# Designs tried in a protein design run: designed miniproteins, single chains, continued (2). Part 13

Each design is a single chain, and the fold is of that chain. pLDDT is the mean over its residues in the fold that is shown.

## One batch from the design tools (miniprotein)

Design m4420
Fold by ESMFold2-Fast:
Structure m4420 (fold): chain A 72 residues (1-72)
Amino acid sequence: MEARRREALERVRNDEELVVRILRAVGEVQSTERVPVDEALRRAAERLGLTELSPAEVAQVLADWARRRSVG
C-alpha cells in the first residue's frame, strides 16, 4: 500500500499536467455537485485514478504546486 501511495505522489509531483487536471476536476466537482472541498478532492482523485492518495495528500500536492507557481 505505502509503495503505491509513494508512486502516485511522485507521479503527481513530476507531472504538472496531472496537477492541472486535478485542479480542473476539483473545480468541476465543486461547481456541479456542490460538495465540501475535502469531498471534491476525493472525487477528483477518483476521477483521475489516484485512489491511493488521501484528500489531505492531494491538498498538500496542490498547495506545493501553487507555491512553486507563485515564486516562478
Scores: mean pLDDT 74

Design m4421
Fold by ESMFold2-Fast:
Order: sequence, then C-alpha cells, then structure tokens
Structure m4421 (fold): chain A 93 residues (1-93)
Amino acid sequence: SAAERALEEALYRTLLARFRAELTREEAIAWLEEEIRSAPFLTPEQAEEILARARAGVPAEEIVAWLEETVELSPAQRAELLALLRAYRDLLA
C-alpha cells in the first residue's frame, strides 16, 4: 500500500541520516546485521539466510518475498525489513 511504502521510505531515510551523523560505514554495516539478527519475528537461521542473500546481491524485495513463503509479516515488519535491507545493500555497494 501507499502507507507501507511511505513507512519504508521514512525508515530508510532515518537510517541513512543516522549513519551519516554517527557511524562509519563498517559500524553501520555491523549495526544493520545485528538489527536483522535481533529481529524478534525471525529465527536465527532465517536472519543468517537473509544476510547471505543480501551479500550475494539479491534485491531486498526478493529476499522479503522468499521469507513470506514461510513467515507472515505484518505491514510494519515488512516495511522495517525492506528499509534495513535497502540500507544494508547501499552500504555494501
């Protein structure tokens, strides 16, 4: 929905602004990896597979679509995960 995309974009912009102000690229990458690993709606195995796919260059939308084959994400959880993965991929590029 438009509201979900607006939430994703707001979260993504907030992450980028914080990283520019407070963290080195390496610190931002480590923080994002820990945020994904610490997400309460993910198993440790799901978190590691998400990170592996992101590092392999799989688009955020495709990673989330894969996850949603086994996990029911709320709109807020989906928007948060998409924002985190977009920020992570931008830092890896």
Scores: mean pLDDT 85

Design m4422
Fold by ESMFold2-Fast:
Structure m4422 (fold): chain A 76 residues (1-76)
Amino acid sequence: MRKRLIITVSDPSKIGEIIEEIKKLAKEHGLKLISAHPYGDNKIVVDVEGSEEDIEKFVEAVKKLPGVESVEVLDP
């Protein structure tokens, strides 16, 4: 399946570092990373494809990243 994540970060200067950690986590969880890019002042949009279980584990891992305030999961 495919899901869109809207990730809110506490420090906009760390967006690039958080995107790199997200890319690493997607690879570690066996997901296809479709896109990952900044959105607005303090958000990151991530589109991923994989199994429901792998996406759920990935979302929980992203929520635990330093500087991540919240994660919303949407259908793309």
Scores: mean pLDDT 85

Design m4423
Fold by ESMFold2-Fast:
Structure m4423 (fold): chain A 109 residues (1-109)
Amino acid sequence: SIKDHLERGEELFKKYESKTKSIEEFVKLPKEERDKLLKEIVSKISNQSDKLDFLFALLNATSKDKNDSPYCEFMSQYYYQEAKVYSKKRDLTTDDILWLERNVEMACS
């Protein structure tokens, strides 16, 4: 369920992030420091599904404050990790590529 994915993402945050006390504190870090730590944590998580659960937990923490939040940055990373799944898909279609491009554009608009 969605709740299970969020709980998994929070567990992964506690496991791999030691510099802040909560996801809420992590979201409030300066952009450059947050982006560096985000990429470091995502690279340390070996399982692709776990990477997505981690990013989904971050997105959920910022979704209510979309205008003032790092929502676009987290969404961009989420779609980048999704794109890695699609790049390994043997039968990737033009529609799959267009869907990913549209979602990245919408996240950063």
Scores: mean pLDDT 69

Design m4424
Fold by ESMFold2-Fast:
Parts: structure tokens; sequence; C-alpha cells
Structure m4424 (fold): chain A 75 residues (1-75)
């Protein structure tokens, strides 16, 4: 898989995570974010993805969405 294909796949998973977080589907949103970290390793977005996971764990859904949107822009 090329770097461009990996980035596209990561972006798609993050868009899905944002949708799930907005729906209050916390466990599913966490699963998508964890998959991006494990399978695609986006170093430039990693801090924002970790902040998003923390916000999801705490039930701060609006904050989680903000961090995920920032991660998406950093890819």
Amino acid sequence: MSAEERRAAARELLRRAIELAREGRVDEAKQQVTRVIREYGPDAALSHLLEALAALEEGRLDEAVRHLETALKAL
C-alpha cells in the first residue's frame, strides 16, 4: 500500500470515527481511532488521535470530534 493509499484509508476511518462520536457511539469511535493508530501509524496526527481517545474515554464527545477533525487535517 502506498503512502497516499494509507493516508486515504486513515482519513476514511477518521471520518467514520467523527460520525460515530457525534452519534454517541463511543466504543465504535474508539475502535476506529485505535485502528488508525495501529495499522497506519500517522506520526503527524498521533498527539491529536491520543487526545481524541482521552476525550472519548471521558465522554467529552464535542471535544473528541474537535481533536479528530484536527488529526484529519494533520494527515
Scores: mean pLDDT 82

Design m4425
Fold by ESMFold2-Fast:
Structure m4425 (fold): chain A 74 residues (1-74)
Amino acid sequence: VLSREERFARSNAAFEFAVATLQAVLKEGEARGVTPSREEVLAAVRAAAERAGLSPEEKAIALHYADSLVDLLE
């Protein structure tokens, strides 16, 4: 049974995962001379989460964070 702290740590891991994936997508976009769309960022986070074996709930949290982070890019 996971403690509340362990569940919180997993949620934080999903957030860090979203941040790392967003940074990678932005770097690739810069190399291609294009700005990634919100849809492209969310698709990349989803694919990365599937490869990492995140639960459906953790994947949803990561996608929510990625969507919010894209808003910070104006």
Scores: mean pLDDT 75

Design m4426
Fold by ESMFold2-Fast:
Structure m4426 (fold): chain A 55 residues (1-55)
Amino acid sequence: AAPWKEITVTYTATGPGKTETFEDKVKVNEATGRRTPFLPTKVKAGWTVTSEEKE
């Protein structure tokens, strides 16, 4: 199996009159750069979500 590395992804969720930011850990394959799928479980229905990845 190829080696995996954890990175931090910052999510910004915007709803009516409020913005919330939270972080999650995502695994990246060091050889191919592939990532595990994002699961937006921390956001509420009807909110707009953007994701920003920093290495």
Scores: mean pLDDT 65

Design m4427
Fold by ESMFold2-Fast:
Structure m4427 (fold): chain A 72 residues (1-72)
Amino acid sequence: MKEVQERVAKALEKAAEKSKDPEAKKHLLEAAKYAKEGDSKKMMEHIYKASKNPDAKKHLEEEIEEERKKWE
């Protein structure tokens, strides 16, 4: 469980690093924090807010796909 939480948090942190919008970056970093804490509801709320920015959404989707490939 902790390993999955750490991997999700890492993907969110990488998406934040690649995103250009400061507000979207902040929401992705908050989502990563809640992923580490296991608070899925707060994590999803911040992911949703970040995803309103098209650039942040693109980078988030790319990092999720990279994580999925490593899981398979």
Scores: mean pLDDT 79

Design m4428
Fold by ESMFold2-Fast:
Structure m4428 (fold): chain A 100 residues (1-100)
Amino acid sequence: LDIRDFDYRHPVVSVRRAAEAFGVSVPALRATLRRRVTGEEGLALLDAGVLSSDLVMTVALERAEEGASIEEVIAALRRLGMSDVIIESVRLSLEGLEKS
């Protein structure tokens, strides 16, 4: 969101903006999230064309699973204006998966 909520702990971004940042199509992003999101609230946000920070993190983890590098995923989160706390959380999660 290019809105008042940008400075909040859990910023919200549009599905279109997230798709652009991650280098995927909007239909592909929606398909990925529909497979991973099972909660009513998350599905309602997706249907409204917006993502919470948790949904953005879900996309980041799925992109890494599809073969995107950690640095590519982190660069996409920075383009979306995600906080350093969210970026570091994703980095640690992806590094933990690589050690497995």
Scores: mean pLDDT 71

Design m4429
Fold by ESMFold2-Fast:
Structure m4429 (fold): chain A 59 residues (1-59)
Amino acid sequence: TLSPEQAAKRGEGAAAAGAALRVPEAARYGQMGADFGKAGNSEEGDKYVRLAGEALGVK
């Protein structure tokens, strides 16, 4: 499980990558991961960061 800070950073990165690569699900899930991470919800943040990574084709 990512820390809230790590979820926020990885979520922002995944959202930016999803936007740049035009993968709407990655952009959406990355933003959700970042939002939950910033709110201190590391469990939901980690979950959505993983979903964003899967949408980007990252293992």
Scores: mean pLDDT 78

Design m4430
Fold by ESMFold2-Fast:
Order: C-alpha cells, then sequence, then structure tokens
Structure m4430 (fold): chain A 105 residues (1-105)
C-alpha cells in the first residue's frame, strides 16, 4: 500500500489527483514488481469498480470511498462502511489474483 501511494503521489505532480487510467497503470507496475501478473480483464474490473464507487475518471489518491456491506464481506473487511481507495484497489487485486489461480487449479 505505501509503495502504491508513493508512486501515485509522484504521478500527481504535487496534487493528490490522478486519472483512473494512471491509477491502474501504477497498480499494475507495483504488482509486477512483486511478481504478480493480472490479466487485462482483471485490471479492467478493478478500474470499473473504482469508477463505479467514485463516479469519476479522476480520483484523489488519499480519498476514502464508501463501500456496501456486501463489498466489505467480499474484501474481508466485514463491519467497515468505508475504505481508503488505495487499500480497496490492493484488496480487489488480491481477489482477482485468487480467482485467476482458482481457474488454473
Amino acid sequence: TEELVKKLLERSNGSTVVSVDEFIEVLKEVLEERGIKLSESSLGRIEALIIGLTGSDEVDVLAEVPISDELAKDLGLEGKSSIKLVELAVKAAELELEEERAREA
């Protein structure tokens, strides 16, 4: 999470705002540095989730987003009503990776 925040803030050029496309590219870079390869379909689902929750193609890296009880359960965050956007993206990437691994098993 900290490395993702740092790289996103560097891309924001002194603001905290990046495009969702830039957010996904940085997420992909951080995951690849950790040996995690997600498909373009998995990355596209994470992008759609972020746009759906924020209502925007530009996002504040430091924002907290409201989450439903169902989404909180899916993310392993039962009892939370909000989550930091970068933590949401990391948790969504972990779930997508688990689904890809389950399909190969």
Scores: mean pLDDT 77

Design m4431
Fold by ESMFold2-Fast:
Structure m4431 (fold): chain A 106 residues (1-106)
Amino acid sequence: MEMMRRLAGEATELWSQNVELPYMGVGAAMMFFADMVRNGGEVPTYGKMTKGEAYALAALYAAQLSTVSELQDLFVEAAKEFLEKAKALGENGIFVKEAQKILDKL
């Protein structure tokens, strides 16, 4: 829970500063992490999204924010944790691949 509150807070700060990210943007990451705080630290499942897909998306948002945030270590550790949870649920789609690609460049 504390990690999720820190992720949501930093994403909100970056959004307020008009920081731009490729793929879905800082605002989407802010809303996603805020929803995780509301869900007791669990990923939200929008529409037909699986829990694995939701963790993969969380990993992608955290990995992207690590490239622009002064709290890089926080986002890198969060991205790794979410990525392992996604993989444990059998998720190997595009969000897993893109999150891993970003982490491999750091």
Scores: mean pLDDT 77

Design m4432
Fold by ESMFold2-Fast:
Parts: structure tokens; C-alpha cells; sequence
Structure m4432 (fold): chain A 72 residues (1-72)
């Protein structure tokens, strides 16, 4: 699998998980867009460095943090 394919798969997963936060927890779309932008930049950097597992962890941590902020 190419780095481009890995990046696209992670970005799709990030989009799907953020959409769930919008629909299930009522996260504002503007907040979800900001979270997406930050996470996507970090994920791209890590994938370019071949650090796929760390990119996945960044996605998981970012989504979990966003979910906690919405619940507060």
C-alpha cells in the first residue's frame, strides 16, 4: 500500500469519526472543521515519515479529546 493510499484511508476514517461527533454529540460543524484541519496536517507529516501507527494514534487522541470537549 502506498503512502498516498495510507494517508487517504486515515483521512477518510478521521472524517467519518468527526461526522459521528456532529451527529451523535451535537458538535458544531465549524469546530469539527478546525479539529479536522489540525489532525489532517499532523497525520500527513507522520505518514510522509513512514510513521503510520503514530499517525493513527494522533487521529484517535484528537477525536477522543474533541469528544470530551463537546461533553464538557
Amino acid sequence: MSDEEKLEELIEELERRLLRLITELGMPASQAEAVYREAAEKIRELVEEGRYEEARKVMDETVERAAQEVRA
Scores: mean pLDDT 81

Design m4433
Fold by ESMFold2-Fast:
Structure m4433 (fold): chain A 66 residues (1-66)
Amino acid sequence: SNAEKTEKRLEELIKKAPPEEQPLWEELRERLKNQLGLVYEMYQKDPEKTEQVLREALEEIRRERA
């Protein structure tokens, strides 16, 4: 399913992230758990912009945890 594909993509992003960022990506993954279909659609429409939005969300989580 689309949700399963997005889950795999997020797992790959977490695995490739620096160890210091992995907790932030895991938090983002949890926040997106009920919106995986929407994230899939965003990736199909504009992968570059979608990655930018995800990175911005990650930086927001970083600020919240500081």
Scores: mean pLDDT 79

Design m4434
Fold by ESMFold2-Fast:
Structure m4434 (fold): chain A 86 residues (1-86)
Amino acid sequence: ATIVITFRDGKTYRVEVPDEVTGGELAKAVRDAGATGVQAMSVAMALAAAGVLPAERVSAQEAADAITRGGAEHPDLTSVVGAEVL
């Protein structure tokens, strides 16, 4: 699946991931796409804040929805704004 992740600095990163993904795998994919270590960590933190455990496998759509919820609910803890599946 393809996920586009948007950060508070206005940067977006397009990442190719399996259809089922963990927060750690998604954070690595975002970092490999050129995001900073802080941005990559904030993706995992947004997932955790939305109730997705670090080692939990979720669909790409569930991950994108959880990142968007976690970023919206905890703007002080994450640099991520949202994510969508293409």
Scores: mean pLDDT 81

Design m4435
Fold by ESMFold2-Fast:
Structure m4435 (fold): chain A 59 residues (1-59)
Amino acid sequence: SALDDALAALERTFATLSPEEARRVRDHAVRVFRTRWSPADVARFEARLDAEIARLEAA
């Protein structure tokens, strides 16, 4: 889906960022997602992006 494609693109971008940069991108993306998708979908996106940031911090 378009949402899965957008999330995959963000995950690839996160691999090139510092954890601090990834957090800023995550916060911006979540603000945009809140204007377009349901609260349940936004919560799922937040969880997945937060997991990717946790992976960056663990590396």
Scores: mean pLDDT 79

Design m4436
Fold by ESMFold2-Fast:
Structure m4436 (fold): chain A 74 residues (1-74)
Amino acid sequence: PRPRPPLSEEEVLEEARAIERAVAEYAKTLSPEDLRTVVRMFLLRLEQMMRDSGIRSPELEATIARLRALEAEL
């Protein structure tokens, strides 16, 4: 099933920026275990968006790398 057109690069980057901001806010309030769960969910979402859109942005790759590093530290 392919019900939706792929997201534009700008839309994918805006979503990645929104996720990174949300993680920064959650880091202030959540326990490390809860934060790890949230980071895992966002990583899965970003990886799926990258696969579905085919976007090759260095900014998106950098965001995924930073979230991966944070998950590894938690």
Scores: mean pLDDT 78

Design m4437
Fold by ESMFold2-Fast:
Structure m4437 (fold): chain A 100 residues (1-100)
Amino acid sequence: MERALKLVEEAEKLVLENPELGKKLLEEDPELRKEAEEIYKEMEKISKELKSPYVPTRVDLYIIAVALHLGRKAGLPLEEIRKGILEYYRREVEAVAKAF
């Protein structure tokens, strides 16, 4: 879990510096795009379950795309990458809810 979480944190940093990285991955890799869209829908469910006003954005979709790409390169199983992305998002949503 910790390895996947750190990889998602790295993906967020890369997307904030270069949003085009996530956009390009979604445009060029249809399989990665499908996986990213499925994970994005799970993020929407997390926000709903936590009754958070935060809704995942296009930036979150780019972070998913980059995290999936980095995870594949690192040899992590898809399910481990997916769990890491969703856990990272859950922690962020809970932190934002506490701040407001």
Scores: mean pLDDT 82

Design m4438
Fold by ESMFold2-Fast:
Structure m4438 (fold): chain A 74 residues (1-74)
Amino acid sequence: MPSVEELLEKLEELLARAPEMSVEELREAVIEANRLYKEHKDRLSEEEAKKFEKILKELYVLLLERDPSLVLDF
């Protein structure tokens, strides 16, 4: 089981690489990050949860900037 520190580090690495990713790679990164958040959110402190949510939001914003149609797809 990955530590919370490893999860946050992985998310920060994904965010750092996001500008270099294809739309498909970025979509997969958002899906994976959201999956990790859902699986581990009960293990996160309030501060860690806020960091996780901030990175998820930034990844999602980057995805929306490259694929604006996602704003209309729900």
Scores: mean pLDDT 76

Design m4439
Fold by ESMFold2-Fast:
Structure m4439 (fold): chain A 68 residues (1-68)
Amino acid sequence: SLDELIEKARKLREELYEKLSRIDPATAENVRLELQRQIDEAEKTKDVELAEETVRSIEHLINLVEKR
């Protein structure tokens, strides 16, 4: 459901911020703000595809950070 995707995206956003802020705090803050905007847009517009894409994007970024 959309609500589950939004909740998952918010959880993943916080996880990404925690990991990325240990490496690059400035980039972590900018990424966190941009992802918040995308999640808020998906929730406001009821856009399931945008929510799903946001989840995939965050998961990909977490994988990239973990490879460091």
Scores: mean pLDDT 85

Design m4440
Fold by ESMFold2-Fast:
Structure m4440 (fold): chain A 84 residues (1-84)
Amino acid sequence: MATVEARADGTAIVTNFPGAKKGDYVGVGARNPDGTTSTGTAIADENGNAEVKGLKVEPGARVAATVIDDDGTLLGSATGVAKP
């Protein structure tokens, strides 16, 4: 199951996307409880996983992650709620 796990320290871990491979594009967007938004990007590692840093995220923010393959195909999306 595709997952995104975001924390208020500004990190998001993106894992378990079917078909994700090294070099795939990973985007994360977050919407804070106050209505502000933050976005970040990373490149997937050899396991298809990525860590996004530098997000401005509060506990309870709604987060979404997407992975795009090298041909521009959207492989999937995951949603979550940011933790402290």
Scores: mean pLDDT 82

Design m4441
Fold by ESMFold2-Fast:
Structure m4441 (fold): chain A 94 residues (1-94)
Amino acid sequence: SREELIREAQKEAAEVQELLKKIYPYYEEGKLSKEEQEKFKKAVEEADAALQAFVDTADDPSASEEELREKLREFKEAAEKLKKLIEEILKKLE
């Protein structure tokens, strides 16, 4: 259902936000390499864009549940990539 897709997106966004809170202190202290900073910024931008596309589709009354599901898939893919990157960086810093 549309409500279930929205709940899944909210859960994914919450998980990303918790990992962002963990990495931001290291980012501010200059602990990330230049390559890690560039990859991190790009992954954040991609996840933000995919989430915005999901929100825009959810707010469009003409959009089908199938279109919303496709946007959720794209957001989950971008979010998983970002989460994995953050976890790999944190593992090196800890």
Scores: mean pLDDT 88

Design m4442
Fold by ESMFold2-Fast:
Order: C-alpha cells, then sequence, then structure tokens
Structure m4442 (fold): chain A 82 residues (1-82)
C-alpha cells in the first residue's frame, strides 16, 4: 500500500493526463484517478465513494485499464510516496 491520501493520488493522476477540456480527456482523467486510488490500496467501494462513482463502474474501469498504463502509473505513485 502506498502512503498516499485520496487527494494526493487524484492530484498525481490529474498531473499525468493532458490539460484538455475534451470529453475524451475527462474520461481518461476519471479512469486514471480510479487506477491511482487502486494502486494506493483503496478498495473499489472506497474509490466509488471518493470519486462519486458506482462500484460497478470502478470495477469496469479497473478491468479495462491497459497493463502498460497501470505499470507506468504505479511507478510514478511509488516514486511520489518516497
Amino acid sequence: MLGLTPEEAIALADALTPQSKSPLQEKLRRETRVEALHLAGYTPEEIAEILGLSKEEVEKILQSTPEGRRRALRAMLEAAAK
């Protein structure tokens, strides 16, 4: 488990997504936030409460996240937690 607060994990996820107002970038930002919280050690239920999503939506995002994206985000979060 990374020693990150939900706010810290979200801030790092947002820093990893392009600064764009497009619906596609908003979707990517939401997906990145879900993955960052998961890597920080939060459960799907806790992530759903933090982000205002359904547990089913959170689980769907976690299943669809590319492995390369997950590995890159994990490395960045671990570096930030030190």
Scores: mean pLDDT 74

Design m4443
Fold by ESMFold2-Fast:
Structure m4443 (fold): chain A 85 residues (1-85)
Amino acid sequence: MLSEEELKEIEEISKEYNISMEEAAAALLLAKQPEEEREKLLAEAEAELPKYADTIDPETAKLMERLKRVIEIAEEIRKKKKAEK
């Protein structure tokens, strides 16, 4: 389970970026991933995305858009923490 400190960060992210608590939690968890694993996940996503472009139903398209936003927020959080410490 997430610590109280992490829950507070999630609440602040949710308010700052105007996203759901669930999306904020996902963004924070992604930001905490090692850079090596993050780069691997991004490369895999970029390689797989074009394969589904023509077969994506509306619900899947909306999920992909939300995931893309969560990844962008995670990168921004990572940069802020790197600048702070």
Scores: mean pLDDT 69

Design m4444
Fold by ESMFold2-Fast:
Structure m4444 (fold): chain A 71 residues (1-71)
Amino acid sequence: MEPLREAAIAVVEGGEKAGRVERGVGAALRAIGGEIDGKPGEGARDVLETARELGSEEAVRKAEEAIRHYG
């Protein structure tokens, strides 16, 4: 439930593990902004791109799940 929120949490954790906390937090904030703007699919795609940059397999999986859910 709320796949975009799970993706946002995972990308924050990915940023912490990669030593790029600001990058992970930034992606999570953009995902929340995308939900507010009625574009959760765009937010999920931004999280996916950042997750790939951070090398976080968990954040990639959660972002892909959010993209499948929202289209």
Scores: mean pLDDT 80

Design m4445
Fold by ESMFold2-Fast:
Structure m4445 (fold): chain A 71 residues (1-71)
Amino acid sequence: MSQKVIDEALELAKQGKLKEAAALVARALGEQLGAPALGEKAAELVLSHDLEEGNAKALALLEPAAKAALA
């Protein structure tokens, strides 16, 4: 994940846009893993659920791809 994406997500979080910040990180992580469609789905889960549930669902979706990329 690029520093620019991290900076943009932090700026959104400072504005109280926590769901938008989490969605941005999910999309960027999906692109980094070579699975942009997975990142988009994770972002959708964050935006369509409450922050806690959305983050949990997004992480569950991205975790197997992240583990595969690190192996």
Scores: mean pLDDT 77

Design m4446
Fold by ESMFold2-Fast:
Structure m4446 (fold): chain A 55 residues (1-55)
Amino acid sequence: KEELINEVLNKIKDLAEEKGMPDDLINNILNDVKNILEKMSEEQLKELINNLKDM
């Protein structure tokens, strides 16, 4: 599960950096998202990763 969470967080970080978001804002978003992802099932995390790749 932790590996899937890290994959989602890395993808979000990459997208936020591409959008030119400040590092402090990115870090705040990553902390909030990590808390949400820890409450998700592995199946939900895999689906989210697939959706992010299609963006």
Scores: mean pLDDT 76

Design m4447
Fold by ESMFold2-Fast:
Structure m4447 (fold): chain A 64 residues (1-64)
Amino acid sequence: SKREELREFIENARAKLTPIAEENGISEEVLEAFIRREAIEYGVEVLGLSREEAEKLVEEILAE
């Protein structure tokens, strides 16, 4: 499902980018904001969601 693909995108991004952010002194809050933005764009550009649908799904996944 598109929700499952968004969840996997977020989990993969977090796993890959967290060590890089730590090495470069980037806060977890800044990293999370970046991942949220990238997930929304992925939902719109790759999964064909409207921006509103992508934002809602990303918010729901992050609340899990």
Scores: mean pLDDT 85

Design m4448
Fold by ESMFold2-Fast:
Structure m4448 (fold): chain A 97 residues (1-97)
Amino acid sequence: MMEELLAEAQQQADAMIDQIEKTSEEASKSSLEQAKKKFNEQLAKVKKLAAEIAKRLGEEGKQLADFLLDRAEGLINGGLLKTEQNLARRQAQQAAA
């Protein structure tokens, strides 16, 4: 019973991580402003899901929620850093041309 609820929450967490990875790919092809907007939206969704999991599953849910938040923040920060690096590289190439 509890294991089934935890498995469902894990599936929701995995789906959210997949969605963040897809958003990171799209954001890396857009402007830094658009990327920040998309990542802020995803972070808000992650925080909402994490709060729901923690509330519903107690201590086990809190551990999963903390893991989800840490993973999502890492992916978002990594995506933003790559977007900034790609923009800096394009600006440097245009300045050198």
Scores: mean pLDDT 75

Design m4449
Fold by ESMFold2-Fast:
Structure m4449 (fold): chain A 73 residues (1-73)
Amino acid sequence: SSSQFMKEMSERILQIIRLIDQGKLDEAQRLFDEELARLDEGIAKGSDTLTYDIARGMLLIVKGVANAIAKNK
């Protein structure tokens, strides 16, 4: 379901944020890249592209904000 998908996405985003907060930038980047690849694979398979596009956009915004916070140290 969309609600289950969004819950799982939120949990993965929180993991990325926690890794960045801990200074584990390489691990955060790896987790981000894995999740982005997973979303792109879902789009390519002809799944609900709007739901995947929204999730992909949210993930990219979170990464941008997290990178900006990390660079201001």
Scores: mean pLDDT 72

Design m4450
Fold by ESMFold2-Fast:
Structure m4450 (fold): chain A 98 residues (1-98)
Amino acid sequence: MTPELRAQNAADARRLVDWLEKEAKELYEQASKMVKEGATPEEVRELQRKVIRLYFALLVARAVASLADPETRAELEQRIDKLKEMIDKISELVDKAK
């Protein structure tokens, strides 16, 4: 395995996980606010679409992380597992807002 390719895969996976963590945090805050303040059916549908996109991106993140070095992969797999838990919680909040 080429060291350059391994480093590139690690960098790509980290960037994707960093982005997903930021997006999930923002969506969690939006979903929590909708539960407290109420939401239109249109707003609920928009958040549902965003949740689906996050789950899809999470699958891609797992695939890219699997191509990284073992140390980076272990770190990212742990972060991805926590991220899935957060996305599951966001999905629950969106369902509750309806």
Scores: mean pLDDT 82

Design m4451
Fold by ESMFold2-Fast:
Structure m4451 (fold): chain A 65 residues (1-65)
Amino acid sequence: SKASSYSAAMILAVAMSVEGLAEVELEDGKLVLRTSPEQREAARREFEVIKELAEKAGMEVELVE
Protein backbone atom coordinates (compact mmCIF):
# COMPACT_ATOMS: atom_id res chain seq x y z
CA SER A 1 0.00 0.00 0.00
CA LYS A 2 1.03 3.65 -0.32
CA ALA A 3 1.20 4.02 3.48
CA SER A 4 3.29 0.83 3.79
CA SER A 5 5.73 2.09 1.12
CA TYR A 6 5.97 5.46 2.88
CA SER A 7 6.72 3.80 6.24
CA ALA A 8 9.33 1.50 4.66
CA ALA A 9 11.08 4.42 2.94
CA MET A 10 11.19 6.39 6.21
CA ILE A 11 12.49 3.39 8.19
CA LEU A 12 15.31 2.81 5.65
CA ALA A 13 16.18 6.53 5.64
CA VAL A 14 16.46 6.49 9.46
CA ALA A 15 18.60 3.33 9.23
CA MET A 16 20.99 5.14 6.84
CA SER A 17 21.24 7.98 9.37
CA VAL A 18 22.00 5.56 12.24
CA GLU A 19 24.68 3.86 10.10
CA GLY A 20 26.26 7.26 9.36
CA LEU A 21 25.66 7.02 5.61
CA ALA A 22 23.50 10.17 5.36
CA GLU A 23 21.63 12.81 7.35
CA VAL A 24 17.84 12.74 6.93
CA GLU A 25 15.79 15.92 6.38
CA LEU A 26 12.14 16.50 5.46
CA GLU A 27 11.65 19.62 3.29
CA ASP A 28 8.06 20.41 2.25
CA GLY A 29 7.13 16.73 1.94
CA LYS A 30 10.39 15.86 0.17
CA LEU A 31 12.78 13.38 1.77
CA VAL A 32 16.35 14.69 1.51
CA LEU A 33 19.31 12.43 2.31
CA ARG A 34 22.60 14.31 2.71
CA THR A 35 25.72 12.18 2.37
CA SER A 36 29.51 12.77 2.43
CA PRO A 37 32.09 12.08 -0.31
CA GLU A 38 33.47 9.19 1.79
CA GLN A 39 30.05 7.49 2.07
CA ARG A 40 28.86 8.32 -1.47
CA GLU A 41 28.94 4.82 -3.01
CA ALA A 42 27.37 3.06 -0.01
CA ALA A 43 24.71 5.79 0.35
CA ARG A 44 23.90 5.60 -3.37
CA ARG A 45 23.27 1.83 -3.18
CA GLU A 46 20.90 2.18 -0.19
CA PHE A 47 19.23 5.19 -1.84
CA GLU A 48 18.12 3.12 -4.86
CA VAL A 49 15.85 1.03 -2.59
CA ILE A 50 14.47 4.12 -0.83
CA LYS A 51 13.83 5.80 -4.20
CA GLU A 52 11.67 2.90 -5.43
CA LEU A 53 9.64 2.87 -2.19
CA ALA A 54 9.26 6.67 -2.30
CA GLU A 55 7.97 6.51 -5.89
CA LYS A 56 5.32 3.95 -4.82
CA ALA A 57 4.36 6.27 -1.92
CA GLY A 58 4.10 9.34 -4.17
CA MET A 59 6.91 11.01 -2.22
CA GLU A 60 9.82 12.96 -3.70
CA VAL A 61 13.26 11.86 -2.54
CA GLU A 62 16.74 13.22 -3.25
CA LEU A 63 20.31 12.18 -2.42
CA VAL A 64 22.65 15.19 -2.07
CA GLU A 65 26.31 15.61 -1.07
Scores: mean pLDDT 82

Design m4452
Fold by ESMFold2-Fast:
Structure m4452 (fold): chain A 90 residues (1-90)
Amino acid sequence: EPKSVVIAGDEGAVGFAAGLYTGVFGLKQIGEPRDLGDGLVARILGDGKPPIEAVAVRMDDETGKVEMKRVRGIESLDEAIRLAAELARE
């Protein structure tokens, strides 16, 4: 299980996914949500230490389901933030 997660996407989907990571893994948000531009935000959960997971999320408008892309085993918080932002933009 990850020690830290960076979740990027639109604010609603990120908030939902962050709630799941907190509820299932006990990972608490650190700092304030980061503005990535273009209506996208990132939240950082855990202690900021490896292993770090980068997650991009969006909500399907018809089904209301959250769709997720993930990269695991990241060693650097800065790298995880860059990867999560990249995945969220495409």
Scores: mean pLDDT 80

Design m4453
Fold by ESMFold2-Fast:
Structure m4453 (fold): chain A 113 residues (1-113)
Amino acid sequence: SVDELLEKFLEKIEEAVKKAKELLDESNEFDKDVKEGLETLLEKVKKKVKEILESDKSEEEKLKEAVELIEYVIEQLKKLYEKVKERNPEVAKILEELIEELKKILEELKKKL
């Protein structure tokens, strides 16, 4: 279902953000900025997933909103990946793996369109 794929999407982001935050040194300004970016993205995703799941919209409308949300998140993660890839390769690897997992969820959702 769309709801199950959205819940899986949120879970994957929460797990990856938690792992990335453990590798970031909050004593430096760059890592602090990356952490804030990840936390802001996660908060926005949680809010939007809740709005989609709790809405009275049709399954088709929820599916379209889910696709748009995941595409948006993948683009934001790509920007964070480019920012961190040379300075923190371990965090970059977490983001790269998350992007690939989210692309698979996006492909499953697009097959339902």
Scores: mean pLDDT 87

Design m4454
Fold by ESMFold2-Fast:
Structure m4454 (fold): chain A 86 residues (1-86)
Amino acid sequence: SRLEQLIATGQQMIAWAESVLPSLSPESQEAVRQLIRQIREAIDLAKAGKLSVEELGQALLHAQRILRSMASREGFDPSTVPEVEL
């Protein structure tokens, strides 16, 4: 289902973020830890029926943009950030 695909994408974003986290500047580490918590919360709310599939998709698109921007700034390839398929 669309919900299952978005949850999988969000989980891949968390995994990607956690893999790069130890190599980031302290400021980026704090921002990325907050983003990981926000992605987890959005997934949990969507699973509970408290967030729509469309709202989860938008939350993950915002996370994708933030992670890609951070990746570019910190010297990682932004294309390796998991992509939200719309």
Scores: mean pLDDT 89

